# Designs tried in a protein design run: designed miniproteins, single chains. Part 34

Each design is a single chain, and the fold is of that chain. pLDDT is the mean over its residues in the fold that is shown.

## One batch from the design tools (miniprotein)

Design m1165
Fold by ESMFold2-Fast:
Structure m1165 (fold): chain A 94 residues (1-94)
Amino acid sequence: SEKEKLLEEREKETEEKMKEIAELATQVIRDGSPAEAALAKRGMTYAAAGTDDLAAFDRGAAAFASIPSPLGHEAARLVREMKEEMERMLEEIE
């Protein structure tokens, strides 16, 4: 169906955003403080869980936003965009 094709395209976009988030998190883990690295790891764990639990995206974005760097803030923005895209997808199915 046309809905199935749209879902496949959105899944690819979600995978691309997750890759960008992972690249930003990896940079923070490598170059940041131990506390910043812990926040980046937490952010990644919650972002990955967000597809099963939308509230996990909020926790992931909050963890990344707590990193005092542009990398953390950009990762938080991408996690929020993933949540918005997932919410739109759910609205279109229902």
Scores: mean pLDDT 82

Design m1166
Fold by ESMFold2-Fast:
Structure m1166 (fold): chain A 100 residues (1-100)
Amino acid sequence: AKYLLEGNSLAKKGNLEGALESYKKAYELDPNSPEYAYNLGAAYYGLGVLRMRPEYFEEAIKYFEKAIELAPKGSDIEKRSKAFIGLSKGRLKELGVDVS
């Protein structure tokens, strides 16, 4: 719980790099949490938008796919993760990366 709360606090303050490191620690401690996978994906997506680097969007897609795998069907996490995968693929295409 501690690393998730620290990550959320850092994200709220706009410290996406700090949020990413905290969410990584939360995910490492509980890799079967759909919430932790989702938050890690969201932090990667945010850094991708900020830094305009394809690697962040590629990592975002991986963790959003993991969140979908772990989440109950029809859940908010599943719906949001699918939307972010679409957005991440769009960003990768804009950056000249093939995501098909």
Scores: mean pLDDT 86

Design m1167
Fold by ESMFold2-Fast:
Structure m1167 (fold): chain A 72 residues (1-72)
Amino acid sequence: DAAARAAREGAAAFREGKEEGEKLYAEGDIAGGVGAKLRGIGDAVDAVLAAGRAAGRAAREEALRALREAGV
């Protein structure tokens, strides 16, 4: 399920960014912490949007995957 995979990857990216951001905040790196959290949020948003599109157009996701596997 391409939609479920994209959503799962986005959730993982969000968690990674949040955990890295919290660690950097604890270390006093506020700018790094903000950057890590924003990257995680951006990746999660992109994954959710991709999941929505993939759920409506699963065949397109399969075609794109085949093209990537072919080196395109």
Scores: mean pLDDT 67

Design m1168
Fold by ESMFold2-Fast:
Structure m1168 (fold): chain A 88 residues (1-88)
Amino acid sequence: MEELRKKIVELIKEYNEAKKAGDQEKVNETFLKLLETSLEIYRKEGLPEEVIKAHEKAIETAKRDGPEKAQELLRKEVNEIYEKEKAK
């Protein structure tokens, strides 16, 4: 678990450095790795299946349509899941 958390911190640093450098290819690559590593953590922590599926869908969207669309869809789906839980 600590290794995965360290990996997230390093990926966030790489993502921010790539953005500052204007390296769009590296921005896209590090964003994908961030999503994949986060999904591994969420699976290990036993997050709800609907949250896991939302992240899997975001990874597929990032590969097909790019990181901006993936982030938008993930934010919408995760917000809908949390709002539904609050309504219970």
Scores: mean pLDDT 76

Design m1169
Fold by ESMFold2-Fast:
Structure m1169 (fold): chain A 76 residues (1-76)
Amino acid sequence: MSRENKRYVLEARERAAAGVELDEEEKREVEEAAENMDEESVREMLEEELAAREPLMTPEQLAHAREMMEKLLAEH
């Protein structure tokens, strides 16, 4: 899949992790972009995100992020 989809999903996840509220339309667009990415690209992106933010996150925030990652990967 193109860099466009990966970058779009990554940026949206960074905004959400930073506490920026995404509207429902943008959340659906992120899910659609994620569905069009291959699983390896999605996994790499999400693991990089989690690794970078792990020192800044509480255990519960990290667990929630991993649940979202597993959900995205499972739906592919």
Scores: mean pLDDT 68

Design m1170
Fold by ESMFold2-Fast:
Structure m1170 (fold): chain A 98 residues (1-98)
Amino acid sequence: SANQQQIQALIDEFREEFETFTLSPEIRELVEEWLEWMRTLTDLEAVRLAMAAALTILNYYLYTGDEEKAKKLFEEARALLEAGDLAGLEALIQELMK
């Protein structure tokens, strides 16, 4: 479908950007799991928020080196999105951008 094609294109674009980052093998594996999970999403807005969350968490990780907190943030972001709490996910992203 058109939505599935758009979602795939967004995920492919995110993967291309992600591959420019110098990440630990553990964080890289976590991002690959995140990308695969995003392929199961049918809502384009949810996919965009998932991408924004992942990029923000990765920027946090690159700045701080805090791998354990990055993992926890990915778990929290996924839980919010799976619960349909898009406002909560947006708030999490905004808090990390401070």
Scores: mean pLDDT 81

Design m1171
Fold by ESMFold2-Fast:
Structure m1171 (fold): chain A 79 residues (1-79)
Amino acid sequence: ERLRLPPTALALAQSVGFTESELTPAELRAALGGYALEQKLVDFEKNTINLKGTPLGELLGKEEMTFQEAMDALLAKAT
């Protein structure tokens, strides 16, 4: 199924090369992973993403979270 994303999440997906207005969960996962790696936000020792000062951190209300927590929060805001 395809997800209708909030504008902040859509802008994130577009920044890493997705041009579609609706993404599958797998495409959203790829977009989030690409964004986190490109912006060097991943802490591999803690298995967390540092979102401090990003629009995504503002959207999700947390400065640091696991990749799975970020995915679950984005999926909860999509529909």
Scores: mean pLDDT 76

Design m1172
Fold by ESMFold2-Fast:
Structure m1172 (fold): chain A 58 residues (1-58)
Amino acid sequence: SLSKRELILRGIALRLRAIGLELDVEFNPDLSAAEKAALRAEADRLRARADALFAEAE
């Protein structure tokens, strides 16, 4: 099992990756509507994974 510290750090890393994808959707004019939808879905998955890790950490 992962330590509380490792769970928190992994959760933070996933949150930062999700933010990066959201910034790409917001500020990249070259993305199609389909590509934006895929990036939003990936950001949502990363957030859900981060939330699960934070819940496991307390």
Scores: mean pLDDT 89

Design m1173
Fold by ESMFold2-Fast:
Structure m1173 (fold): chain A 94 residues (1-94)
Amino acid sequence: SAEELQELIDLINQLTAEFFKLLKTESIEKAKERIIERAKELNLPEEVIKILEEGLDKFIEKLKENPNASDEEKEKWLLQSRAEAIDKIRKLYE
């Protein structure tokens, strides 16, 4: 339903924000593990969790390729990866 889709989008937005916070105190690998575990605890569908993980992996690869990137650039890349993940989730409900 449209309401279920909106709830999933809201959860992806929340998990993405928490991931960015965790990157300030945790290793990249631990931050990813904690967010994926949280998504499982929230009972997100397996395909949605897969999309989230792929989006996080794409962002992490961009961080590794650009070690001198500013926090503003990193945030823009994270928002772009989130937007791509949300688009994929929307297509699952079409």
Scores: mean pLDDT 86

Design m1174
Fold by ESMFold2-Fast:
Structure m1174 (fold): chain A 78 residues (1-78)
Amino acid sequence: EKKKEVIEKLRKEYGVSDESIKYFEKAVEKYPDLPEKILKYIEEGYSLAQALTLVYIELEEKGLDTEDLKKVLEDIGK
């Protein structure tokens, strides 16, 4: 359910492509808590783009694979 909520926000607020949604789905497969972390940042007052950037930075600082999430951020930033 939380994954679907984030996907709907990505589509409605940023016009994210179906291809980028597939990358987000792959990121969630690797990190199942990712949608919950994103929604928690939004609850704290961050935008969706800011929340995604914050979780991306956290994963990068931990040396974890961020390639799929990077594709989503590139689509938002165009």
Scores: mean pLDDT 85

Design m1175
Fold by ESMFold2-Fast:
Structure m1175 (fold): chain A 93 residues (1-93)
Amino acid sequence: SALDEKKALAAELRAFLRSLLPRLDAEAQAIAEEAIALLDRFLASTDPAERQTLLGETFVLLGELIERLDAPLAAEVGAAMAAFEARLTAIEA
């Protein structure tokens, strides 16, 4: 189902962000941890409207995260985020 695919995407994105934490400075780490918290709320939520809002807020925070990164890491994380956004768009199509 679309929900199961979104939950799988959210779990993979959460794991990716957790793997990034040791590579981030304190400010970028705080943004990544806020995004992880939104993904945790998404995975626990039973409300479709809340789930959609939480995913949207997560991707906004990921944009902010990328702006805080050094150019090589920003390119790596940006490419990964573009892939996650493309997967989400395909699930919602």
Scores: mean pLDDT 87

Design m1176
Fold by ESMFold2-Fast:
Structure m1176 (fold): chain A 87 residues (1-87)
Amino acid sequence: SLEELKEEIFKLIEELKKLDPESAEKLERATREFLENPKDEKLYEKTEKAAKELYMRGAATLSEEELAKMQKLLSEIGKLLREIKEL
């Protein structure tokens, strides 16, 4: 269901906050905006931009193990956001 997809996305974002709270909160805001209007391509692009910025910061600051965890979380979030976009 859409509700279950939303819940899973926010659980994954909470895990990202453990790695980079400020950038993860930015992704959370972009995600909330997108979920209110999932047909708005500009809002979807905003989530992708926030995710890319989060990853780029992680690549500069995190350990290899933490960066791998961030990549996995971002990949899972991206998949769920695409599923919602295609509804």
Scores: mean pLDDT 89

Design m1177
Fold by ESMFold2-Fast:
Structure m1177 (fold): chain A 100 residues (1-100)
Amino acid sequence: SDLEIAEEALKIAEEAYGEAIKLLKEKKDYDSADYVEIQLENLRLLYEQAKKQNKLSDFLKTLIEQLEKFIEYAKKKNYEEIAKIFEEALKKIKELYKKM
């Protein structure tokens, strides 16, 4: 179901964002870590809203766009490990989106 796909996508995103936050804190980039934490909280709110409005495909589209922006930012900062985490998450979420 679209719900099961969206729940799996959110779980993948939560794991990737959590790992990125940890690595950003290890780099002492607290501003970027705080930004990703805020975006993760916003993502959870968007998921709940999309679930209520039956717009789960729009939620996955928004998540894909956010991950693409995060990858671009990480590459610009030479945060190669963080970029790879987001690239792997994006790949999995794009495969889930194709099943909707």
Scores: mean pLDDT 91

Design m1178
Fold by ESMFold2-Fast:
Structure m1178 (fold): chain A 62 residues (1-62)
Amino acid sequence: AELEEARKEAEELAKKIGGKLVELRHTDAAGTEYATLLVLKEAEDGSYELVDYRRVPLPPAP
């Protein structure tokens, strides 16, 4: 639910600014899993600027 809500917000922002959403998954040193949502906007030279960054903790597997 929390990840789905954050993803929807990031997708809406990406659409509004004409950017791209990138989702990454990682585990920290304590064993906590995270989803990182990056909203990137294309610059004039074809590179990408980071516009928004969100890290969402994932619940442990059932």
Scores: mean pLDDT 77

Design m1179
Fold by ESMFold2-Fast:
Structure m1179 (fold): chain A 83 residues (1-83)
Amino acid sequence: SVEEEFEKLSKEFEKLYKEALEALKRKDIEKAKELVEKIQKIVDKIVELTKKYNLDVKKMIELESKAALLRMLVWEMEKEAKK
């Protein structure tokens, strides 16, 4: 079902998000960047499903916001590493 696919994507998001935070904790910027790109692909699929099937936008917005914040954190850490 669409709901099962949405739940599966949400669980994959949370798994990758946790892995990205662990990579940042280790200062593994390249791994964190890789995980952020994978997270964005999951978010893009969630956005597509939400729009196509008129699902609740609140969860979509939550996951987009988390992904955006994570990208900003990776960007700031990459800038600090170049100083």
Scores: mean pLDDT 84

Design m1180
Fold by ESMFold2-Fast:
Structure m1180 (fold): chain A 82 residues (1-82)
Amino acid sequence: SEIEKKIKEAMEKVQENVKKAVEAKKKGDLKSAIEHLKESIKVLEELKEFLKSQPNPDEELIKAVEKAIKELEELIKEIEEQ
């Protein structure tokens, strides 16, 4: 379905950005790590709005996306405190 394709594409983008953030952090490039995590949050925010716009929004999935966003925001805070 189009919804499943949208979710898959968003998750692939998030995984790629998280991978880049991990690689940047290992090299001590905290600024780039934060920028990649912020891009992941942006992708998840766009996915959340897409899911909310559907005729029968999956409330459980929306909550899971919101939790993922919060976890990434907390990770950014932890990196900023280093």
Scores: mean pLDDT 88

Design m1181
Fold by ESMFold2-Fast:
Structure m1181 (fold): chain A 68 residues (1-68)
Amino acid sequence: FDAAARAGAAELQRTDPRADWEAAAHAGRGISEASAKGLDREGQAEAAAKTPGADERAARAARISAAS
C-alpha cells in the first residue's frame, strides 16, 4: 500500500468521484440483492450527483452569522 497507489486513487476521485463509487456500486448490485436496489441506487446516484458538497453547512453557517 504505497503513496503512489493512494495518489492514483485520489486522482480518480478528483477526476470522476461519481464514476469511481458508481463502479463499485455497480459491481455490488450485479452480484448482491441489488436487482430492485440497483434501480433504486440508480435514481439515488442521480440525486447524489445533484447534491452540492457542503451546501447545507454553508446555509447553516450563514444562519449562525446572522443570529450572532
Scores: mean pLDDT 50

Design m1182
Fold by ESMFold2-Fast:
Structure m1182 (fold): chain A 74 residues (1-74)
Amino acid sequence: SMAAKRAAEIAKLDKEYAEEQAKRQKERQLLVDELMENSKDAAQMAAFVEQVRELTREDEELKKEYEKKKKELG
């Protein structure tokens, strides 16, 4: 049925989004680990903050795209 096809596509989209979020969370953790080992000056701290902000902006864009695709399926 069309409902079953829609449910399958939504499940696929949910899984792909979850996997991408997990990958991005690991990337954020690597940045934190790098900072904890090498944080000895204000410039490195500022660069880290900017990298985290950029990842957060990208996460929000991915969330909007995911929500848009989910609406298109529903």
Scores: mean pLDDT 82

Design m1183
Fold by ESMFold2-Fast:
Formats: structure tokens, sequence, C-alpha cells
Structure m1183 (fold): chain A 88 residues (1-88)
């Protein structure tokens, strides 16, 4: 339980940082960060959050997105991570 909670809390902090700095990061950099987070989330059993992060990473890799669109997608990942944390 403790390790999963720490991973989810760190994921929320990292996602908040990506949202705040979305204009400073390329789509590729955000996608790489999200894929790394998805791997960690899946390892600790947060399957729904991992899948959402992978979906958003794919969207960033395949499409040209505005800063607002990137922030909205990152917020969706953050909300799924928060829901997983609340289930603990």
Amino acid sequence: MELKKEVLEKAIEELEGLIENAEKYSNKEIAEGLRRLAGQLRKFGAEEAAEKAEEVAKELEENELSTKEKQELLKEVKEVVKEELEKL
C-alpha cells in the first residue's frame, strides 16, 4: 500500500509540473514523461491511470496540440491518478 500511495502522489506532482510548464515542453518531451509514468503506475497496479497516460502520450505524438489542449489532456490523467489514490 505505502509504495503505491507514494508512486501515485509523485505522479500527481509530476503531472502538475507538466501542466504548469506545458508551454515550455515539446509534445515529444511530455509524451516521453507520460510513458515513463504509465510504466511506473502499471507496475504498482494503477492500470486505469497507466492506460490514460499512454492514451494521452499517443495523442501528443500523433497530433499537433495547442498548450490549452495539452493542459486539458494532462488534467484528465491527473484526475484518474487522484481517483486511484482515493481508492486506497
Scores: mean pLDDT 83

Design m1184
Fold by ESMFold2-Fast:
Structure m1184 (fold): chain A 92 residues (1-92)
Amino acid sequence: MEFIRIRLSFDLARPLTPEDVAAIEEGLKLLETEEGVELTSFSLTEEGRVSLEFLIPKSKLTDEEIKALFEQVDPFVASSPLPTSLALSIEK
């Protein structure tokens, strides 16, 4: 099956707390309930940088679905008291 790989990265600009990790993991579980979406990679750094990688079946990918994934991940990080930034990279 052909998949599109989506990579997301964002920066909390502070050390991650257990509460931050739990909130991110909860958001990832919501993304995993999306039909055909699979989380393949999740990494955190001591400085609060987060990297996520997803595989989505090419036949089911739409621009609206990509936007929905952003909205589901971003709110958990956007609640941080420090500035965050989100970057998306799509490989086809």
Scores: mean pLDDT 57

Design m1185
Fold by ESMFold2-Fast:
Structure m1185 (fold): chain A 100 residues (1-100)
Amino acid sequence: SEKQKEIEKLAQRILELSQEILEAVRNKDYERALELAEELRRLAEELLALVDAPEEKAAEVLALLDRIIELIKNKAPVEEILKEIHKFDEALGEVINEAL
């Protein structure tokens, strides 16, 4: 019960951060986008630990986030960053669904 509420809270904040990152990139605020992406990575690590995610699945999710961070650092187009965020959302969603 309490663990499920914590998972839902983290998942909601992760979704909010994903949207804020895209908004920052659309505004060409890459410094803000990077700050938000680093926060997203920390929360994703916390969520993956909380759901006791398999190592290979956790590594896949974190690798997608590292790619997003790299794209932001390189000021990549919004469309490219959006594609990687979509892959991240799908991979994380799969891990959460398998854990619940």
Scores: mean pLDDT 87

Design m1186
Fold by ESMFold2-Fast:
Structure m1186 (fold): chain A 89 residues (1-89)
Amino acid sequence: MEEERLEFARRAAEVLERRAEQLRDQPEGEALLQAARGLRLGVEEGQQKMGEVFQQLYDQSRELAEQATRGLLEAGREVLREREEEARA
């Protein structure tokens, strides 16, 4: 049921964390780390806690929130690509 969604979110968080390491010492890297934290918190404590993390990010900086959102979308696309490869067809 919900296991596929939780696994997708977990894998997306891993992608975000990997990208953030490449962007260390840049504001974009910090935004991606917060996005990953939000996803992991959503998996562990539920979607409401994930929403709180993203709301706090928006309250601090719209620019960081936009960067986090773009990173999240890109991570989701990468996870979908990996799942297609795992299915092979």
Scores: mean pLDDT 74

Design m1187
Fold by ESMFold2-Fast:
Structure m1187 (fold): chain A 90 residues (1-90)
Amino acid sequence: SPFSREQIEEGVRKLRELGIPDEVLKESLDNALNDYRISTVFPLIGVPEEEIEKRRAERFVSELEKKGYTLPDDLPDLLALEAAKYLKSQ
C-alpha cells in the first residue's frame, strides 16, 4: 500500500466522523470490488494494477455518493478505499 498504517487509521477515523455506518462502507466496498468492468475486463485487456486500484477507489467513492455521503477533499479516494479494506479485515 502507498499509505502508512497511521494514514490508513486516520482514513478510518475520517470515514467514521462522516457518520457512514460500517455496513454501508462494507457494502460499498463489496460493490466496488465486484465491479465486472474493473475486476474482470480491465485485467484481461492489460490495465496496470495501480490503475485498476484507482478505478476501484473511484467506484467505491461513487457508491458512497449514491447513498448520500460526500468525502472531504483531505481524504483521497485511494486512502478511503484502503481504510474501508482495513475495516473489513478487522
Scores: mean pLDDT 83

Design m1188
Fold by ESMFold2-Fast:
Structure m1188 (fold): chain A 81 residues (1-81)
Amino acid sequence: GLSPLNKALKELEAAGKALSKEEAELIRQILSYLADPSLTQREIGEKLGISPATVSRRLKWLMEAVGAKNREELVEKIRER
C-alpha cells in the first residue's frame, strides 16, 4: 500500500493542489515532524530552516486539503491506522 505521506500528497493532488517537486519534499518533511506531538511549529521550522509562519501556513493548507479540523486529526488521517 501507499505510505501515509504518499497518501496525503495524493489527496492534495486530487484536491487540485499543484505541487512543485520542492514543495512536495517540504510538505513530506513537515508531515514527518508533525507526527511527533512534542514538536511545535517553531521547532519544526528550526529543523527545516524555514520560518514558523511558513510551517503554520502549510499546516493550515494541509488540514484544509485533507479535511482535518486540527493537527491531531491531520496526523491521524495521514497515518490511516
Scores: mean pLDDT 72

Design m1189
Fold by ESMFold2-Fast:
Structure m1189 (fold): chain A 83 residues (1-83)
Amino acid sequence: MMELPEDLKAAEEATQEASRRALESGKPQTLVIRPTTPEHDERLVELVKEVAQAAGLLSGVAEIDGRRRVVLMSEETLQKLLE
């Protein structure tokens, strides 16, 4: 689990690193978005989803305890979790 930076450039770099870890480990990676503004938080979610898609990963968004989380995993990892 990693807390996503608020800066878009740093968030992009953090998402690229999380994507690498998801591919190398075969395990889901979770990025936690700290609430700032609804507009900025949505932009961060969109950025994470776009970077994950470019890396060939699936992304899902969940809200837990009022905080948005983006989970990144490969299709292979998802299939193993569903077995």
Scores: mean pLDDT 81

Design m1190
Fold by ESMFold2-Fast:
Structure m1190 (fold): chain A 110 residues (1-110)
Amino acid sequence: MTPVQQRTLAILEELLRRERDPEVREALEEARRLLEETVLPAQLAAALVLAEALARERDPETRLRLARALVEVLRQENPLDIVPLLEELLKRETDPRVRAALERALEALK
């Protein structure tokens, strides 16, 4: 495991310890598993799993938690390739709290 994968894993483990929402926990566990099997940069792999979970989630409270987890992952290392995906998610997001979290994620990448 690379130092980047180890740091991303540590972030996911910390998020899993404090997260109570079972759907958010499932997305975080999927991101953690993907890190063992992917050739993508670890942060990009984790961010993509969380962004896809956010895009498919219908509950605004769960979407807010997923958006916060995405921001936390992205704050450690800035995968530039994620910016178009975050911009697309922001364009279609209707919940103002989730929009604010996605805007913070985009700001963290600037």
Scores: mean pLDDT 72

Design m1191
Fold by ESMFold2-Fast:
Structure m1191 (fold): chain A 63 residues (1-63)
Amino acid sequence: SELEELAEEIRKIYADDPEKAESAAAGVLSGDPVVLRAIAAELKKMGHEELAERVERVAESLE
């Protein structure tokens, strides 16, 4: 599913921090729009704008 694909991409972004990678991936898999938007905001701060936009679109589709 799209959430599983996003979770995999998120794990790659946090590959150097396994605890953060699993926490963020679990947040994506929760399907909670508030959590997804928080993850998208953090991704934008890290420079992953395209992935952040994908996460935001999924969050909006879940409302």
Scores: mean pLDDT 81

Design m1192
Fold by ESMFold2-Fast:
Structure m1192 (fold): chain A 64 residues (1-64)
Amino acid sequence: SNVDELIERIKRVGEEVVAAVAKALGLSGAEVTVERVGNNIRVTLRVGDRVFETTISIDDALSA
C-alpha cells in the first residue's frame, strides 16, 4: 500500500539522518522506529541516550 511504502521511505531516510547526527555529536547509538497508529505515522528517534517522538498525519503525507 502507499502507506507501507511511505513508512519504509521514512524509516530509510530517518536512519541516514540519525546516523549522521550521532556521528556529528560523537554518540555511539542511533535508531529509528516507524509505526502506523490509526491515521498517523509515529516516528521514534533514538540518538545516544536521548529519545524523540513525532507524529505525521498520513493524509498530509499522501495528499496530492
Scores: mean pLDDT 79

Design m1193
Fold by ESMFold2-Fast:
Structure m1193 (fold): chain A 56 residues (1-56)
Amino acid sequence: SLADTLYELAKKYNLGITKEEAEKIAKVIGSDKERLLGVLKRYGIPEEDVEKVLAA
């Protein structure tokens, strides 16, 4: 799921995001994918991992 993908990336890049917070972020994606893309780029997450989030 999208929440699981976000949580895996949060652990990989040590973002300090909990599973519950990842689920909340996933709910926001339904209405604001552009904002999520901007946030992921600001954290320095590579495009390959960003594409995984958008595909989930």
Scores: mean pLDDT 74

Design m1194
Fold by ESMFold2-Fast:
Structure m1194 (fold): chain A 61 residues (1-61)
Amino acid sequence: GPVVVSGYKGQPAAIVASSVGEKIFLAETVEEAQEKAKEAQPIGDKLRQEALERLKAAGLA
């Protein structure tokens, strides 16, 4: 999905990737990063849906 759990500057993080940039949520543990990723999923899903609607309007999807 649009959200991944990874390392950022040596700390666990939930990263939301989009066509216009990335949002990084730092965590102290991998488990906390996974919880932040679950909370961020609706944001990622909304951004993906908005991008798809714009592509359809432009005739690209």
Scores: mean pLDDT 68

Design m1195
Fold by ESMFold2-Fast:
Structure m1195 (fold): chain A 57 residues (1-57)
Amino acid sequence: SPIDALQAQIDATVAKEHALYNKYKATGNKEDLMQAMDLSAQEIHLVVELQVEKKKA
């Protein structure tokens, strides 16, 4: 279902965001921080899409 697909995508995005941020904390690599921030923005968009799909269902 669209709801299940969006939830799975959110979960994957959150996991990747946490991994990159933890890598940044260990190494100080700003590229990892920038990627984590980009994923955080993507997570917000996916959560909005999920809420829209839930209201539609």
Scores: mean pLDDT 86

Design m1196
Fold by ESMFold2-Fast:
Structure m1196 (fold): chain A 82 residues (1-82)
Amino acid sequence: MSEEEQIKERLIEGAFAVVDSNGDGKISFEELKTYIRTAFPELQLSDEEIEELHKKYDKDGDGELDYEEFKELVLELEKKTK
């Protein structure tokens, strides 16, 4: 794993822990919206755009993101800021 990948992994792990305040290992749509608006305010994503991202990465269709799904979503958002 590259140094950039390791740094991103650690940042995403930290973000997941903060967003998953209940410690259930899942991120709800509301928690995700709060995180995206706080961490990526420059993207000015609408609720509809965040919902589409949530659905895209929600592998199990349960309406919640696990760590791996959250990580993939965050990596996509970071690409949009470059």
Scores: mean pLDDT 75

Design m1197
Fold by ESMFold2-Fast:
Structure m1197 (fold): chain A 73 residues (1-73)
Amino acid sequence: SAEDLKRLEEVEKEIVKILQEIAATGTPEQIAQAKKVLAETQARLKALIEQGASISEILKVIEETLEKLKKIL
C-alpha cells in the first residue's frame, strides 16, 4: 500500500542515520556488528523477494533491522 511505502522510506532514513552515527563514533566491534546485521538483512530480503513477498513482509524485516541497529549504539 501507499502507507507501507511511506513507512518503508521513513525507516530507511532512520537506518541511514544510525549507520552514519555508528560509522562516525562506533568502535570496531560495533561496526562489525552493524555489518553482520546488514548482511543478515540482505540475505533475508533476497529470500523474501525470490518468494514473491509483499511490501508488508519486506517492511517487517527492515523494521527489525532498525531495532537491531539501535541496540548496537
Scores: mean pLDDT 87

Design m1198
Fold by ESMFold2-Fast:
Structure m1198 (fold): chain A 109 residues (1-109)
Amino acid sequence: AAPVREVRRRGVQAVQAMVDEANKLIDELEKKGLSKEQVEKLRQAVDDYGARALERVSQARTPEEAVAAIRETGRDLKNAAKKIAPEYSEEIEKGIDEAIQRAVELVRA
């Protein structure tokens, strides 16, 4: 098993990568016509769920616990984002699912 310190380090890096990709998605959707209010709400959701994911991975003892934290928090972010910008629900679904998958791969590498 990987040392707990290494699991937590990878988890933190993975959450940061997921947050960065989610913010890039918001930038792309803003160019497509998201309102300023929707952009502000989406960025707040990324910050809030990212902080929650970061707290959970900082306490992870196994790669599986870090992966669960990323997947569960990412799913909650995705659902919140779709409610904020339902007209972009397909782009949000795809973009957040890809961000989660890449973050999971970083934990498992």
Scores: mean pLDDT 90

Design m1199
Fold by ESMFold2-Fast:
Structure m1199 (fold): chain A 80 residues (1-80)
Amino acid sequence: SLRDIAAAIGKKEGMSEASIRASLGEPVSEAEAEEIVADLERKSGVPLSEAQRAEIKAAILASGRLAPALRVLRARGITV
């Protein structure tokens, strides 16, 4: 299934289960959103500011998706 494919890809990329679920548009908790922010910071290799972390977390919680969070990072010039 699409879910199984996304899970396999996410695990290969070292993503958490929370990041995999968010990539599928599934709802995530506040704690899971914090895990996703940590995954994105690790993948970028760049320390995120408090403002950047808050903006990414808000985007994830509002949409339940990684795409809005990645858009925030790209707008800030951060590659993930």
Scores: mean pLDDT 69

